# Designed miniproteins, single chains, continued (3): the designs that were tried, part 47

Each design is a single chain, and the fold is of that chain. pLDDT is the mean over its residues in the fold that is shown.

## One batch from the design tools (miniprotein)

Design m9607
Fold by ESMFold2-Fast:
Structure m9607 (fold): chain A 63 residues (1-63)
Amino acid sequence: SLEELARRALAILDYGRRKGLTDEQIVEELVKAGLSEEQARKLVEAYRAGPLTLEQVLEILKE
């Protein structure tokens, strides 16, 4: 489901930020999880501005 995908995306973003992964590495992991490259890049950009809610992630994935 989109909600399960969004929860996985949030976990990847949180993990990547804590481990100091590059934006490119986080995009790669998000794409492996099932996101398009465009969706992955939008999420990484949004997450750089601050923590995202599940609702905000779902909004990006619906676009």
Scores: mean pLDDT 83

Design m9608
Fold by ESMFold2-Fast:
Structure m9608 (fold): chain A 73 residues (1-73)
Amino acid sequence: SEKLELLKEMDELHEELAELVKNKTLTEEQVRELLKKLDELIKKASPNYVELSEEQKEKIEKSLIQAALKEKE
């Protein structure tokens, strides 16, 4: 299923972000690139999906960073 494959890719992006944060190699630019990839996957999964707002993107970014950091602490 294409939907299941996209969900797996989104989960893999989250794990990649967590690993980069753990290794202290992650920059703000890398986080933004990962969010761009996530946005493209969402658009591909649902052509009728409206683009995420800047506020929603920023919230997701913070959530991913906080989740990665909290799991290491």
Scores: mean pLDDT 61

Design m9609
Fold by ESMFold2-Fast:
Structure m9609 (fold): chain A 97 residues (1-97)
Amino acid sequence: MEVDEIVRLAIENPDEAAEKVVEKLKQKYNLTDEQIEKVREMLREAAEAVARLGLTPEQIKALIDGDEEVRRWLLENVTPEERLAIITFVNVLSDLK
């Protein structure tokens, strides 16, 4: 699966990463246009937060794998809104495995 590529893109190009995830979700699920736009906005915000916080591909993979130390770091260093966006993004990537 292209999870490694999407994680790398989230850091280098958040908009492209969000678009790739949306395309995979469209292939896997029958989403309405309204649902697709909401998911696209959410994923862009999450990818931008990941890039802004300087999270590494290794840290994002650790979050996908359920690493408690990286999750604890997020609790201490990000806003509740940013944390929700990042965890949602990680859960979507985990589901695409």
Scores: mean pLDDT 71

Design m9610
Fold by ESMFold2-Fast:
Formats: C-alpha cells, structure tokens, sequence
Structure m9610 (fold): chain A 105 residues (1-105)
C-alpha cells in the first residue's frame, strides 16, 4: 500500500540521518510511483534533495548502513541513483540536486 511505501522510504532516509517531513515523503512517493522507482530510489531522491551541495555524507551514510543491514548492495544503490537521475532528466550532479529539491519543494 502507499502508506507502507511511505514508511519504507522514511526508514531508508533515516540511514542518512535525515528526518524528511510527511509532505516531503508524500511528494517522493508520488514521484516514485509516477516514474516506477523503487522505495530505496525514492529514499535516494529524498537524501539528494535534503543534503547540502558540498556534503555527500548523508548519501554515503545511506549506502554504508543499507549495505551493512543487507537491504541493498552498493551496485544496486548506484543503479537506483542512476534511475533517479534519469527520471529527473539530470545530466550532472548539480542538476540532480537542483531537480530533486524542486520535486520535494
């Protein structure tokens, strides 16, 4: 269900030590549903949107902790991040951050 998807996205974003608002989670799940993205890809969208432009530690936190908990592999996370970039029509890291922020408001 959509509520179960929201809880999973919030859980994965927690690995990045980020606390997205309910509105941000709702926007992320709506975008992921429209673009046929996974819950972890939606969480990567949230992490990219909420992290600082000069600080990649939140995304590294998600990669390290999700891999340690056997929820994903580094290769799977890289593929999901590429899918997010493609869904946003982002051709660079700065465009990815800018467009992710536009989706979440």
Amino acid sequence: SINERKERIKFYAGYAKLNPTEEQINKAVTFADQKKLSDIAAALLVVVALMKDDNASPIMGLIIHATADKLATPGRLALDLDKVARALDANSAPELVEKAKQVLG
Scores: mean pLDDT 80

Design m9611
Fold by ESMFold2-Fast:
Structure m9611 (fold): chain A 87 residues (1-87)
Amino acid sequence: MEEYERFVYEPLEELKRIYEESKETEDIEKQEEMVRRSEKIYKEWVEFMKKYPVTTERHEEVKKEMEKIVKEMKERLEKAKKEKEEA
């Protein structure tokens, strides 16, 4: 089912692009916006997957990768905020 594969993997690819873009900006507000956008994509993906209760090992791997990206983006944002507060 090609459409399911696209809906499963496309959000992960979008998160990866947002993550790379977040590395290119020094603007804390833009980083916060990208973190919120990544969280929204992850939440929408989780809600989509709940409507289709058949999960595979592949889907769990995608979930873990998305969670890792969101976590790394949040950690980078918090570090940037601390460095700004210390300045």
Scores: mean pLDDT 76

Design m9612
Fold by ESMFold2-Fast:
Formats: C-alpha cells, sequence, structure tokens
Structure m9612 (fold): chain A 75 residues (1-75)
C-alpha cells in the first residue's frame, strides 16, 4: 500500500473538516493511526509530518467546540 495514498485521503478529510467537524474527527483518528505506524517503523520524517497534521486537526476541532465554526485562518 502506498503511503502517498493514505496522506492524500487525510488531506481530503482535513479540507472537508473545515466544513464538517465529523470529517475533522475522522481525519484526527487516521492521522493518529499513521503517526503510531510511522513511530513503529522509525520513520522520523513522516512521524514529524503526522504530528504537525494532528495539531492542525486538533485546532480545527477546538474551534468547532468553542465557536461552532472553523478558525478563520484555515478558511
Amino acid sequence: MKESEETYEIGLLIQRGLRDPSDAERALKLVRELLEEAKKKGDEENAKAYERLRRIVDEILEAYRRHGRPPVELV
């Protein structure tokens, strides 16, 4: 399985997560799974990329919980 396909799917879910918090929650779950897999493989570059992506999704979800909409900076 190509890792580029998994990262592409997560990218699409994050874009959709800017409109729907359920897509952002799904993206967070997938990013956490890929982060754990990268850590198990010792893939430091991908682990750093997924950790950054996880933080972005956490911020989107926090904005939805706090304001009922995505952060203006990400729209």
Scores: mean pLDDT 69

Design m9613
Fold by ESMFold2-Fast:
Structure m9613 (fold): chain A 83 residues (1-83)
Amino acid sequence: ADTTPDDVVEAINAAVAKAKAKGAETVIVLLMDASTSDEEARKALVELAQKAFNLPAEKIDTSRLQSAVSGGVKVAAVGLKKE
């Protein structure tokens, strides 16, 4: 079945809640295909942060990457590293 808006909202809320529960104040969220691995999601988030926000990879706390899948979508959420 095609991904519904409810699937997207559920996945976003789940991933963000997990990231915040682990102490993330700022959360970067990326939507991707449900078959995407957590390692691929991590790399995509780092590349997106570097290109779009001029953040170095060291600022992205990949050890706190949280993901959730609902329907056909995976949402990966990651917090910024402490300075």
Scores: mean pLDDT 68

Design m9614
Fold by ESMFold2-Fast:
Structure m9614 (fold): chain A 68 residues (1-68)
Amino acid sequence: KPPPPLLPPEEVLQTLRERDPELAERVLRHAERIEDEDSRIELARLVSQLFGRPFDEDAVREVIRRLN
């Protein structure tokens, strides 16, 4: 059975907006400023891992910090 694919960042951010709109806007702004594709792929991976967790604030802060 193949592993589930990572959600696209836009879908992940949309779900995050429902739970924390301010944080979602911040993550989106950082994603839009990322010029290279590798960094955008890393963002998708990090937010996918975040949704594997129960939305721990520390995990969310770590994703934002990583994007800076």
Scores: mean pLDDT 58

Design m9615
Fold by ESMFold2-Fast:
Structure m9615 (fold): chain A 85 residues (1-85)
Amino acid sequence: SSDDVLSLIDDMIDDLDRISELSSPKMKEALDAQREYLRKLRDQLEAGELSPQEALRRLLLLTLTFLDSLRKGVDAALQALKDLL
């Protein structure tokens, strides 16, 4: 339902806010961009401009992009850790 997808988007925005508190300035910029995308998606779904199915598809694509970005960030973090040890 639309309510289920709206709830999922709200939870994802909250999760991004929590991750942002632990993040470098560059990572915060990327997280802010993703949060704005989620807010826009939420507004479009609430206004009936998107079906719940289309909104979910866009969330899955965003999640895949986010995971790829985190993977690249983890590689940088692991390298920094090696330099400290």
Scores: mean pLDDT 77

Design m9616
Fold by ESMFold2-Fast:
Structure m9616 (fold): chain A 94 residues (1-94)
Amino acid sequence: LSPLERDILEGVIIIALSVARVTLEKSEEPSPEVQALIDEINAALDAVNAGDYDTAIEHLKRAIEIAERLGDEETVRLFKNALKIAEQLKAAAA
């Protein structure tokens, strides 16, 4: 990946995860499972911002498992796409 392509992919993953977090935070009384999902999103965002794609991948995989249990197909698709981007960023950083 070129430096520009890397910056674009980092921007895409940050925006996608931020949108998911904002949507989940609109719940008046989030369940413990929804709160755990928000925590995994925050951890993945922190890891991406730090350039730690291994940690970001781990948190995204956990987020996918929680979203699948919640039956949120759109959030599952978003996190699977974010996971693919994180894996591409990891490969480019190696």
Scores: mean pLDDT 82

Design m9617
Fold by ESMFold2-Fast:
Structure m9617 (fold): chain A 63 residues (1-63)
Amino acid sequence: GSNPALAEEYKAKGEELFAQGRYLEAVSQYAQALKYDPSNEEIKANLEKARALAAARGGRSAL
């Protein structure tokens, strides 16, 4: 994709979810961000970090 503004919006949502410990949801948002800006190293790094934490603990589901 070539929409950095839209990628930034999804990245921001991913960061909010990551801060809340919702790593699986953060993965989804970062994946969408990377779809719109696939060359963005920051988004890719955040996605990898979120995936690692989700795999390690599974993340907290909303109740």
Scores: mean pLDDT 78

Design m9618
Fold by ESMFold2-Fast:
Structure m9618 (fold): chain A 75 residues (1-75)
Amino acid sequence: LTPEQKKLLETMLKQMEGLIEEASKIDPELAAELQEKLAEFKRAVEEGDFKNAVLIESEVTLKWMKLYIDKKIAE
């Protein structure tokens, strides 16, 4: 991984951790699923698999966005 890729992945990791904490307050089952995705993300980073790390982060973000939208619609 390049230094630029490592910095991006560190930023993504912090963002994912924040989203999972917020999700845990709304949907604990989804938060548990996202925690498993976070573990997969960390593995991809350790293996130098930048593509899979980015794809996993995208999945977490999209699942959180869906949760947020569903909550707003239910209001």
Scores: mean pLDDT 83

Design m9619
Fold by ESMFold2-Fast:
Parts: structure tokens; sequence; C-alpha cells
Structure m9619 (fold): chain A 80 residues (1-80)
């Protein structure tokens, strides 16, 4: 099991998991997948709570773009 220790560790783990789902939705969109991978890398490397808040916002904006470009993939993921 992945050890969840403290609130910051839980937040980082949650954001990383969201980027994995986002990458699945953008699997056939290399431009969007590259931007998601960039955000994922920053999440994994960051130790700053304020940066995590900013990255969470950036990930939310990327999700908006995924919904606009790949609504069918998003619907499949939400139906699971």
Amino acid sequence: AVPVVGEDASEKEQLAALTEVALEAAADDPELAEEIERVRRKILESTDPEEFARLQRELGELWGRIIRRHPERVAELQAR
C-alpha cells in the first residue's frame, strides 16, 4: 500500500491520481497529453502547498479542455 502520511502527502497523491485519469482521457491527443504530463511532473516534484493550489487550478483548466475536445471519453470515465 502507498503510505499516506499527512495532509500534504494525501493532496499530492490525489492530484497525481487525477492526472492519470486525465492522461487516459487525452490518450489520442498528444498535445493535451504533453501538457498533462508537464503538470503531473510539477505535482510530483513540488513540496510547496501554494504551488499545489496553483497546479490544481491548472489541472482544472486542462480538464475543461479535455471535456471540450473529448466529451465521449470523459462520459465513459464518468460512467465507470
Scores: mean pLDDT 73

Design m9620
Fold by ESMFold2-Fast:
Structure m9620 (fold): chain A 63 residues (1-63)
Amino acid sequence: PVANSVEEAVEIIKELGFPVVIRQVDGQGAQVLSELPSEKDLREEVQRLVDTFGFPLEISKFE
């Protein structure tokens, strides 16, 4: 799944469950995101990744 907003990214992560892999579609690095203690922490981490990589973000379940 691909996210174009923080809200969309949060919803995708909640549906997939942790851990997830988050990548910028244009070939920026990948980050594995493990379980976070609150939705506030999740939103803050997603915003940090957006500030680094930009949109869109590709999110997949880590296996």
Scores: mean pLDDT 74

Design m9621
Fold by ESMFold2-Fast:
Structure m9621 (fold): chain A 120 residues (1-120)
Amino acid sequence: AKEEYDAFIDRLAEALRAMGFPDSLVEAIRQAVRALRDGKTPEEILEIAKKHAPEGATVRAERKDDGTLVVEIEYPGPRAVRIRIERKPDGTLRISIEVRGHPDSAAGELRLEVELPAPP
């Protein structure tokens, strides 16, 4: 289970760096995933993610009525990215990433959705 999370984060880190996103964004995502895995409150997750988020990033955290914890990180440029991480009541994590290209950029867009099993 830990190896699955580490492999996902490593692949995500490489993809985001290749697209020119800052290491601080990668670290904010890593810390948010860890905090969600560990069952932290929305308020604790928000503080952890904000501590690592790059300038211009918006972070929000929320608990849904069904017990699902949601964290969203938005970074506006020079390439815009929106990352949504959900922890289901059963411990399953769902991660959705949307990258928007800059209007004058030749680089492609990335859309990725991954579901990780409940941690042991």
Scores: mean pLDDT 73

Design m9622
Fold by ESMFold2-Fast:
Structure m9622 (fold): chain A 68 residues (1-68)
Amino acid sequence: SRMDEILAELEALLAAETDPEMRAAIEAAIKTVRQLREEAERNPADEASLEAEAEALYRLTKQELARA
């Protein structure tokens, strides 16, 4: 799923990151996307909306990393 792809990308970013503050931000994003994925599994009708929220968080996280 797209959320699984986002999780894989965030985990790759975490593995490459050495800044403790940036690592904490990536870990928080991973936790939130995992929660959104669990909610989508419980409520499949909401999958598209939850996936859009995961995409927005992923975009924001990448933007913060690119400016650090």
Scores: mean pLDDT 85

Design m9623
Fold by ESMFold2-Fast:
Structure m9623 (fold): chain A 74 residues (1-74)
Amino acid sequence: SRADLVERVARALGLSRRQAAEALEALLKSPDEAATRATVDALVERRPRTVAEARAIPGISDETARRLVAALRA
């Protein structure tokens, strides 16, 4: 489920569920569930800390990368 994907990213990156959900909003709206799951798996594995590292993950837009890093910095 979308909630499971948010939980996995929140736990891996040390974010609250709300922060993870807000950062991943655009990604989670994608109708391609398999691609979204693969992108989340890569986020959990690589645990990016910078915009450049997040953008290196297939399926992560510049906007999503910036939102994730902003959440990590908060």
Scores: mean pLDDT 83

Design m9624
Fold by ESMFold2-Fast:
Formats: C-alpha cells, structure tokens, sequence
Structure m9624 (fold): chain A 64 residues (1-64)
C-alpha cells in the first residue's frame, strides 16, 4: 500500500502480549477475524478494548 491505513490487525499484533495475558490466544484470533469483517463501529469498539487491555498490562508491569 502506498498509504498507511489504520491497521486494526497491526494493533492486535502489537498488543498481542497484553491480550494473551488477559484473554488468551483464541480471543486474539477472534478479534483479528472480527476486525477483518466487521463494520467501522465494531472495529472502533475493538480498538477501545485493546487500549484498555494495553493500559492494564502497563499497570501490571509498573507494579512489578
């Protein structure tokens, strides 16, 4: 692609460790499939959930 697009798949990949810790690998795969076929509203909700999980992961990391 000549232009970077908002990559929900890339976001899931980057936040994979946090998602694995909280939800497990099966849920991550479900998110990737949902992101690929979902309308924009659902993708937005998924991104918001990923941000929450990332924040929780960083908080846990900070406590260690």
Amino acid sequence: MSMPSVGLKDKVEKDREALMKEKGDEWIETLKKTAATSPADTQKKVLEELEKLKKEYEEKKKKE
Scores: mean pLDDT 62

Design m9625
Fold by ESMFold2-Fast:
Structure m9625 (fold): chain A 109 residues (1-109)
Amino acid sequence: SLPPFPPLPVLHASPIGSGRGEAYAAGVRKEGNDYVGVAIAFSDRGILLRAVVKSKDEETARKAAEDIARAGLEYLSRGDVEKAIQAMKEIAKKYGAEIIDIEVRRLRV
């Protein structure tokens, strides 16, 4: 199990009152000899996607997590959870990063 991450930097958020409460965030930390990136995307439909990626290179882990979070939100905003997960996996593969975990949560909004 991974220890909890500190608060992730929010890279995108829609203004409160626009009728679209959406955001994505990503961050990276060192875990032993590896770097672990966490990507979170939250949609106005109360769906949260969280992906965890691992790389030997910090820059790779950070960029993969950021691109995964962005793609996750793009597909969640369209209501397509399965395509969001697929896009996250394809981005990780493109960067040569390992996906450790992908979690889908439905939250009350």
Scores: mean pLDDT 78

Design m9626
Fold by ESMFold2-Fast:
Structure m9626 (fold): chain A 75 residues (1-75)
Amino acid sequence: SLEEFVEQLREEIERLKKEFDEAYKNGDVEKMKRILGRLEALLDAARRHGVPDEVIEELQKLIDEAKKKLEELGA
């Protein structure tokens, strides 16, 4: 169901956010890029499944922050 998909999506977003923060602290640019790619794939999936705009906006903000952090590291 959409409700189950949204719940699973939120759990995966939280996990990826934590993994990204750990990679950022370690300067692991390759891992940060892989996580960014996964976040972008989740955004595409969320759009296709009619996920609420608030969740789309949250995911977009995380992607934008991830890109900014990579840029700050010269990546």
Scores: mean pLDDT 86

Design m9627
Fold by ESMFold2-Fast:
Structure m9627 (fold): chain A 87 residues (1-87)
Amino acid sequence: FEKAKEYYKKALEAFSNNDYLTALDYMKQAIEYAKEALERDPSLFDEIKKMLEEMKQILEYLKQVSTDPEVIAKADELIKEIDELLK
């Protein structure tokens, strides 16, 4: 789970620098590491869910404020991945 948290922190830093495509790439990596962590330790579900729900709120915000179609498309894709993981 530490790698998922590391990549999420990198994503937040990229967002603060307005580097949205890099932030989305780090968020994708955070989701992939979160999937791996959850498969290895199901007791992490609540902590992973909280992180992914926070990430989803940021992605929804990005879809509202961004004018870049690539950013909007990638944010939408990651929201779908989060929803699938949290089923």
Scores: mean pLDDT 82

Design m9628
Fold by ESMFold2-Fast:
Structure m9628 (fold): chain A 70 residues (1-70)
Amino acid sequence: SMAEEIEKRNKASLYLQQAVDAIRRGDFETARKYLEQAVKAGLSAESLRRIHDVLGWPVARELAEELEKK
């Protein structure tokens, strides 16, 4: 449903915000864990590629490649 998609999008957005904060602190391990949580919440490979294009995050590219491998 639309409500479920909004909830999923909001959750992914929250995880991305936490990942960005971790990157700013130089905590790449924590940033990766939050981005992995966003993927588990349903973030698509296409969305991950867009995030990489905008933010230049190697982790976003790596996760997109893993999703596309399947």
Scores: mean pLDDT 76

Design m9629
Fold by ESMFold2-Fast:
Structure m9629 (fold): chain A 79 residues (1-79)
Amino acid sequence: MEKAIEEEALAQVKALIESLGLDPNAPGEEIAAALAKDAEAAFEALRLQEETRARLGEEVKYSDEEIEAKARELAEAAA
């Protein structure tokens, strides 16, 4: 049973890799490194967005793009 679930999971992972524009035939380490980089960048952007929203107030008054731009400005000022 576990083998069938693993095969289904592998098919989903392959589809995800293709949707991200990566070569599903590339070595596993190369695919994992690319996914890790994208995940790390996404988490950092979300963290900065949350800090920016907290500073600008509870109500979302800005677009996600404006919040991201302000988060970058605040990070640069703090550095």
Scores: mean pLDDT 61

Design m9630
Fold by ESMFold2-Fast:
Structure m9630 (fold): chain A 57 residues (1-57)
Amino acid sequence: MTRIDLPRDPALSGPLVAELTPESLARIQEGEKAPVRLVVDGRPAGVVDMDGAQVAA
């Protein structure tokens, strides 16, 4: 599983991290949307579909 630090959102209580499976990362790299698990301050915040532009640094 790959972890990507996302930009700090002032509406959130802590750091935001995207957790991607190898399959989701591969789909995003191919230009598709894939499910990404969001973690806020070490707590699961949900799963959202994201594309490469939304995950890119």
Scores: mean pLDDT 74

Design m9631
Fold by ESMFold2-Fast:
Structure m9631 (fold): chain A 85 residues (1-85)
Amino acid sequence: GAGLPEEKLLSDEEIEEIVENTGGIGDRSKAVEAVRKVLERLKEHNPQTLEELRKLVDEVLKELGDESDKVGIEAAAEKLFEKIW
């Protein structure tokens, strides 16, 4: 459902489940870390569109210095966004 998160809405286990259920990810531990960082950025930046979400994913992956699995990580972040927003 659509709603504004006040606090962290997803546990680490829920993030891991989203990553595990998303194809196109070779390094699950890296993808979980990237998705956690995207969730933190979502709280600060309150994106209203999938385009803004994808920009946050790109920023996080650049900070990690590794853009491998980008398509899978974007898909996992979009699933997370759909559950929260």
Scores: mean pLDDT 71

Design m9632
Fold by ESMFold2-Fast:
Structure m9632 (fold): chain A 68 residues (1-68)
Amino acid sequence: SVNEQLAQVYELALTDPAAAARLIDEIGLEHAERIADILSTVGRARAEEVIGLVEDEELRRALLAHLG
């Protein structure tokens, strides 16, 4: 489920930023706001590190926009 994937994004953002970015690409643009909300809880520097590893340019831009 998306909720399970979002929980995993949080854990991976803290332990394996590259794996977090890959999972974010799998979840996709539809859930960008929810993903950004989760990434906001890991701190700005870590959130930007994870987002920088996201392959989809549109998703990356959406995540950065939602972070503010």
Scores: mean pLDDT 88

Design m9633
Fold by ESMFold2-Fast:
Structure m9633 (fold): chain A 66 residues (1-66)
Amino acid sequence: ALTPEQRERVRQALAEFYGIKPEDIEVSETPWREVEIDGRRARERDLVVKFKDGKTLTFPLLVEER
């Protein structure tokens, strides 16, 4: 799960990489879903990055359940 600080860090890094303002980048997370990875149960969610011009990027975030 992303903290507000981690979300801001992602926005800052993407803004610097693409040469745009952090406020022109929206970062959101999808709901958690259960997946099986290498025979073990895990929880997964996606990080969705939306740019002001309408471009979007999606990244999977994997967390194993204990």
Scores: mean pLDDT 73

Design m9634
Fold by ESMFold2-Fast:
Structure m9634 (fold): chain A 59 residues (1-59)
Amino acid sequence: MTYRLTEAGQQVAYVAFGEYREEVTGAELAEIAEKLTGERFSPEEAIRLFEKAGLVERI
């Protein structure tokens, strides 16, 4: 399943991947979180974290 990034989320994804992304998977959100924090997240944990931060749009 893919999640749509807000404008702020798109900037965060660009920093993490080096490319512009409009949509990411839960696994890619976990990769972004790990790259930015150095901590491992499950896809479910990363989705919840990014939703609370306003970085992904609610599905």
Scores: mean pLDDT 79

Design m9635
Fold by ESMFold2-Fast:
Structure m9635 (fold): chain A 85 residues (1-85)
Amino acid sequence: AREEAAIELAKRLKQLDLPENPTIVLIGGREEDVPLFESAVNAAGYNATVRLATPEDSGKTYDLVVTLDEEERILSIEVNKTLTL
């Protein structure tokens, strides 16, 4: 479930070379996932901005890109990734 995905992401963040205020983009998530992931990431010691990917994000590079499946499970976590939508 999405709460499990958010907790899993937070545990993995300490192993990633992220800035203190990362911009995190979710692909395949829902609007309700944004505050959940943002809360979990900030609880891990970051001051993150979390948002859903939009078509306008194509060609832009973000600190972290998290791809979720239809069951809101993490499919991939990519650092310093340029989006191709």
Scores: mean pLDDT 77

Design m9636
Fold by ESMFold2-Fast:
Structure m9636 (fold): chain A 120 residues (1-120)
Amino acid sequence: MKEEVDSALESIIKDLKLTLERLKEIQEKYPDNESIKETVKSIEEAIKELEELLKSDLEPEEKVKKAIEILEKVIEKLEKTLEDMKKNNYDQSDIDAIEYDLDLNKYHLEALKKMLEQLK
């Protein structure tokens, strides 16, 4: 079970790094957008926290609980950024990219919640 939790965290970290790369590209197009800037920072912090969590000797259940909290914060920031981009009629391709990243993070969150229920 520890291997399953660690594998899930590694997958989430990998996907968040891809999300971060895409968001940094979008940030370069929209340098004055504070919501995008805050979301980039939030994802950088989430990656760091998840990498520290992966290296920790915490029990699998505690790792999953903390990962859920981290992802919920990322999802909240992505939802706010997506709403802002839609209101300001940003390029549809950039909006679609953020929607895909939001859906991916929501998928990981649901998978972690299911894993947490099965750990006990």
Scores: mean pLDDT 87

Design m9637
Fold by ESMFold2-Fast:
Structure m9637 (fold): chain A 60 residues (1-60)
Amino acid sequence: SKESKVAFLQREMETASLNDEQRQELQALVDAGEVDKALEKLVKIHVEEGIEDIKRAVEK
């Protein structure tokens, strides 16, 4: 259900190492009822974070 998706997003936002701007953007999407967009954005943030982590590991 939509409520289950919102609960999942809120738990993920609490555990993810997000900056204040990213957290505010995700919260705004949840508040607007744009749950699927919030999920897509969260996935994109995690993918970008993983790519940057790999880059920095090989640059050392």
Scores: mean pLDDT 74

Design m9638
Fold by ESMFold2-Fast:
Structure m9638 (fold): chain A 84 residues (1-84)
Amino acid sequence: TRRVLEAIARSAEEAARYAEQGDSSRARDMLRRTLEEARQLPGVPKEVLELLEQAIRYLEQGDSSRGVQAAREAARKAREAARR
């Protein structure tokens, strides 16, 4: 469980980095893959899944700033859950 949550956090942060560099397409693909994998795993908090969904939605709408914020928030919440 902890390793999975840390992997989700790293993927969300990497996606945020790509979005900041202007690669919104790669960021969205990474977040979609991360969300699909996270949904299949037990013990991932609902708030992490919701934040990943929000990040994807904002990036699809062209709101890179909010997309990056949501992806980073997902990473933070995943790390908090990993410490439980």
Scores: mean pLDDT 85

Design m9639
Fold by ESMFold2-Fast:
Structure m9639 (fold): chain A 91 residues (1-91)
Amino acid sequence: EAEQLIAALEQALADAERAIALLEELAADPRYAEAARRAIEALRRARELLERAREAARRGDLETAKRLAREAVAVVRDGLLPVADALAEAL
C-alpha cells in the first residue's frame, strides 16, 4: 500500500506542476487572469500538502499521508471551481 500511495502522490505532484503551467498561460487572458491566479495559488498550496503527504507515506505514516492528501484535494477543488466555471461557460 505505501509504495502505491507514494506513486499516486508523485503522479498528483506531476499533474499539479502541469496544471500550474497551463494556468500561467491562461492568466495571459484578462477574462481569466484573476481566476487563474487564484487557481495557481491553490495548486501551489496543494503541492506543499502533497509533498508532506509523500514524506509521511515514506515514513509509513499512512494515516497522516491520507489526511494531508484529502486536504490537498479539498484545496484544489475549491481553488479550481472559478476557473472550471469560466471555462465551462466559454466552451
Scores: mean pLDDT 80

Design m9640
Fold by ESMFold2-Fast:
Structure m9640 (fold): chain A 58 residues (1-58)
Amino acid sequence: SLRERLEGVAEAVRRNPDAPFTQRSLAAAVGLSPGTFSRRFREYFGVSIRTLLREARR
């Protein structure tokens, strides 16, 4: 499901905080436009992908 794919994205970001992930690259990985990806991610997790990326990055 889409939710499971988004959960996979969140796990990948948490496990690889130093990787150069972007909203665009993560959206492409799940087959969504950046805008749709951002909206769906926030709907499922209650936080934006940009917030997760910022907090995970070192």
Scores: mean pLDDT 81

Design m9641
Fold by ESMFold2-Fast:
Structure m9641 (fold): chain A 70 residues (1-70)
Amino acid sequence: MNTAVVSAEAVEDSQTLLAKGKQGVMGTPGTAKKGETATATLTGVDDISKAIVTSRSKGIVREEDVKYTK
């Protein structure tokens, strides 16, 4: 279940960024409200998982990485 595992990690990263007050996860100033929802349902589990796997392989797992994953 690679897709599910990576997707769950993406959601968890969004939660962490939200707790730190990160902005722009969905391009919204109020990311604290939309951020986690956007990550969970932005482009679907398959798309998010694939993008995150690629980013992780390149070692670019950061706040901006979560936002870029659309």
Scores: mean pLDDT 39

Design m9642
Fold by ESMFold2-Fast:
Structure m9642 (fold): chain A 76 residues (1-76)
Amino acid sequence: MKITTDPKEVKPGDIFIATEVDVREIELVEKNGAKAIIIGGRPRTPLVEEAIKKSKIPVIRVEPGLDAMKAEAEKL
């Protein structure tokens, strides 16, 4: 299990962290087999919120910031 900030580098069982995500990044991370997505930001559009709701993997929202995202990822 690895923590990554690049959706293209996600491998099965990895955790993806990002301050902001778009629909394509959520879909790519899920396709690549991520264990969870951690978001340290707020959704910008209803379309992103719907993508989060439809995600087949857990999406965890934390306080904005890299440190908060890494701390949450270490619990997984």
Scores: mean pLDDT 76

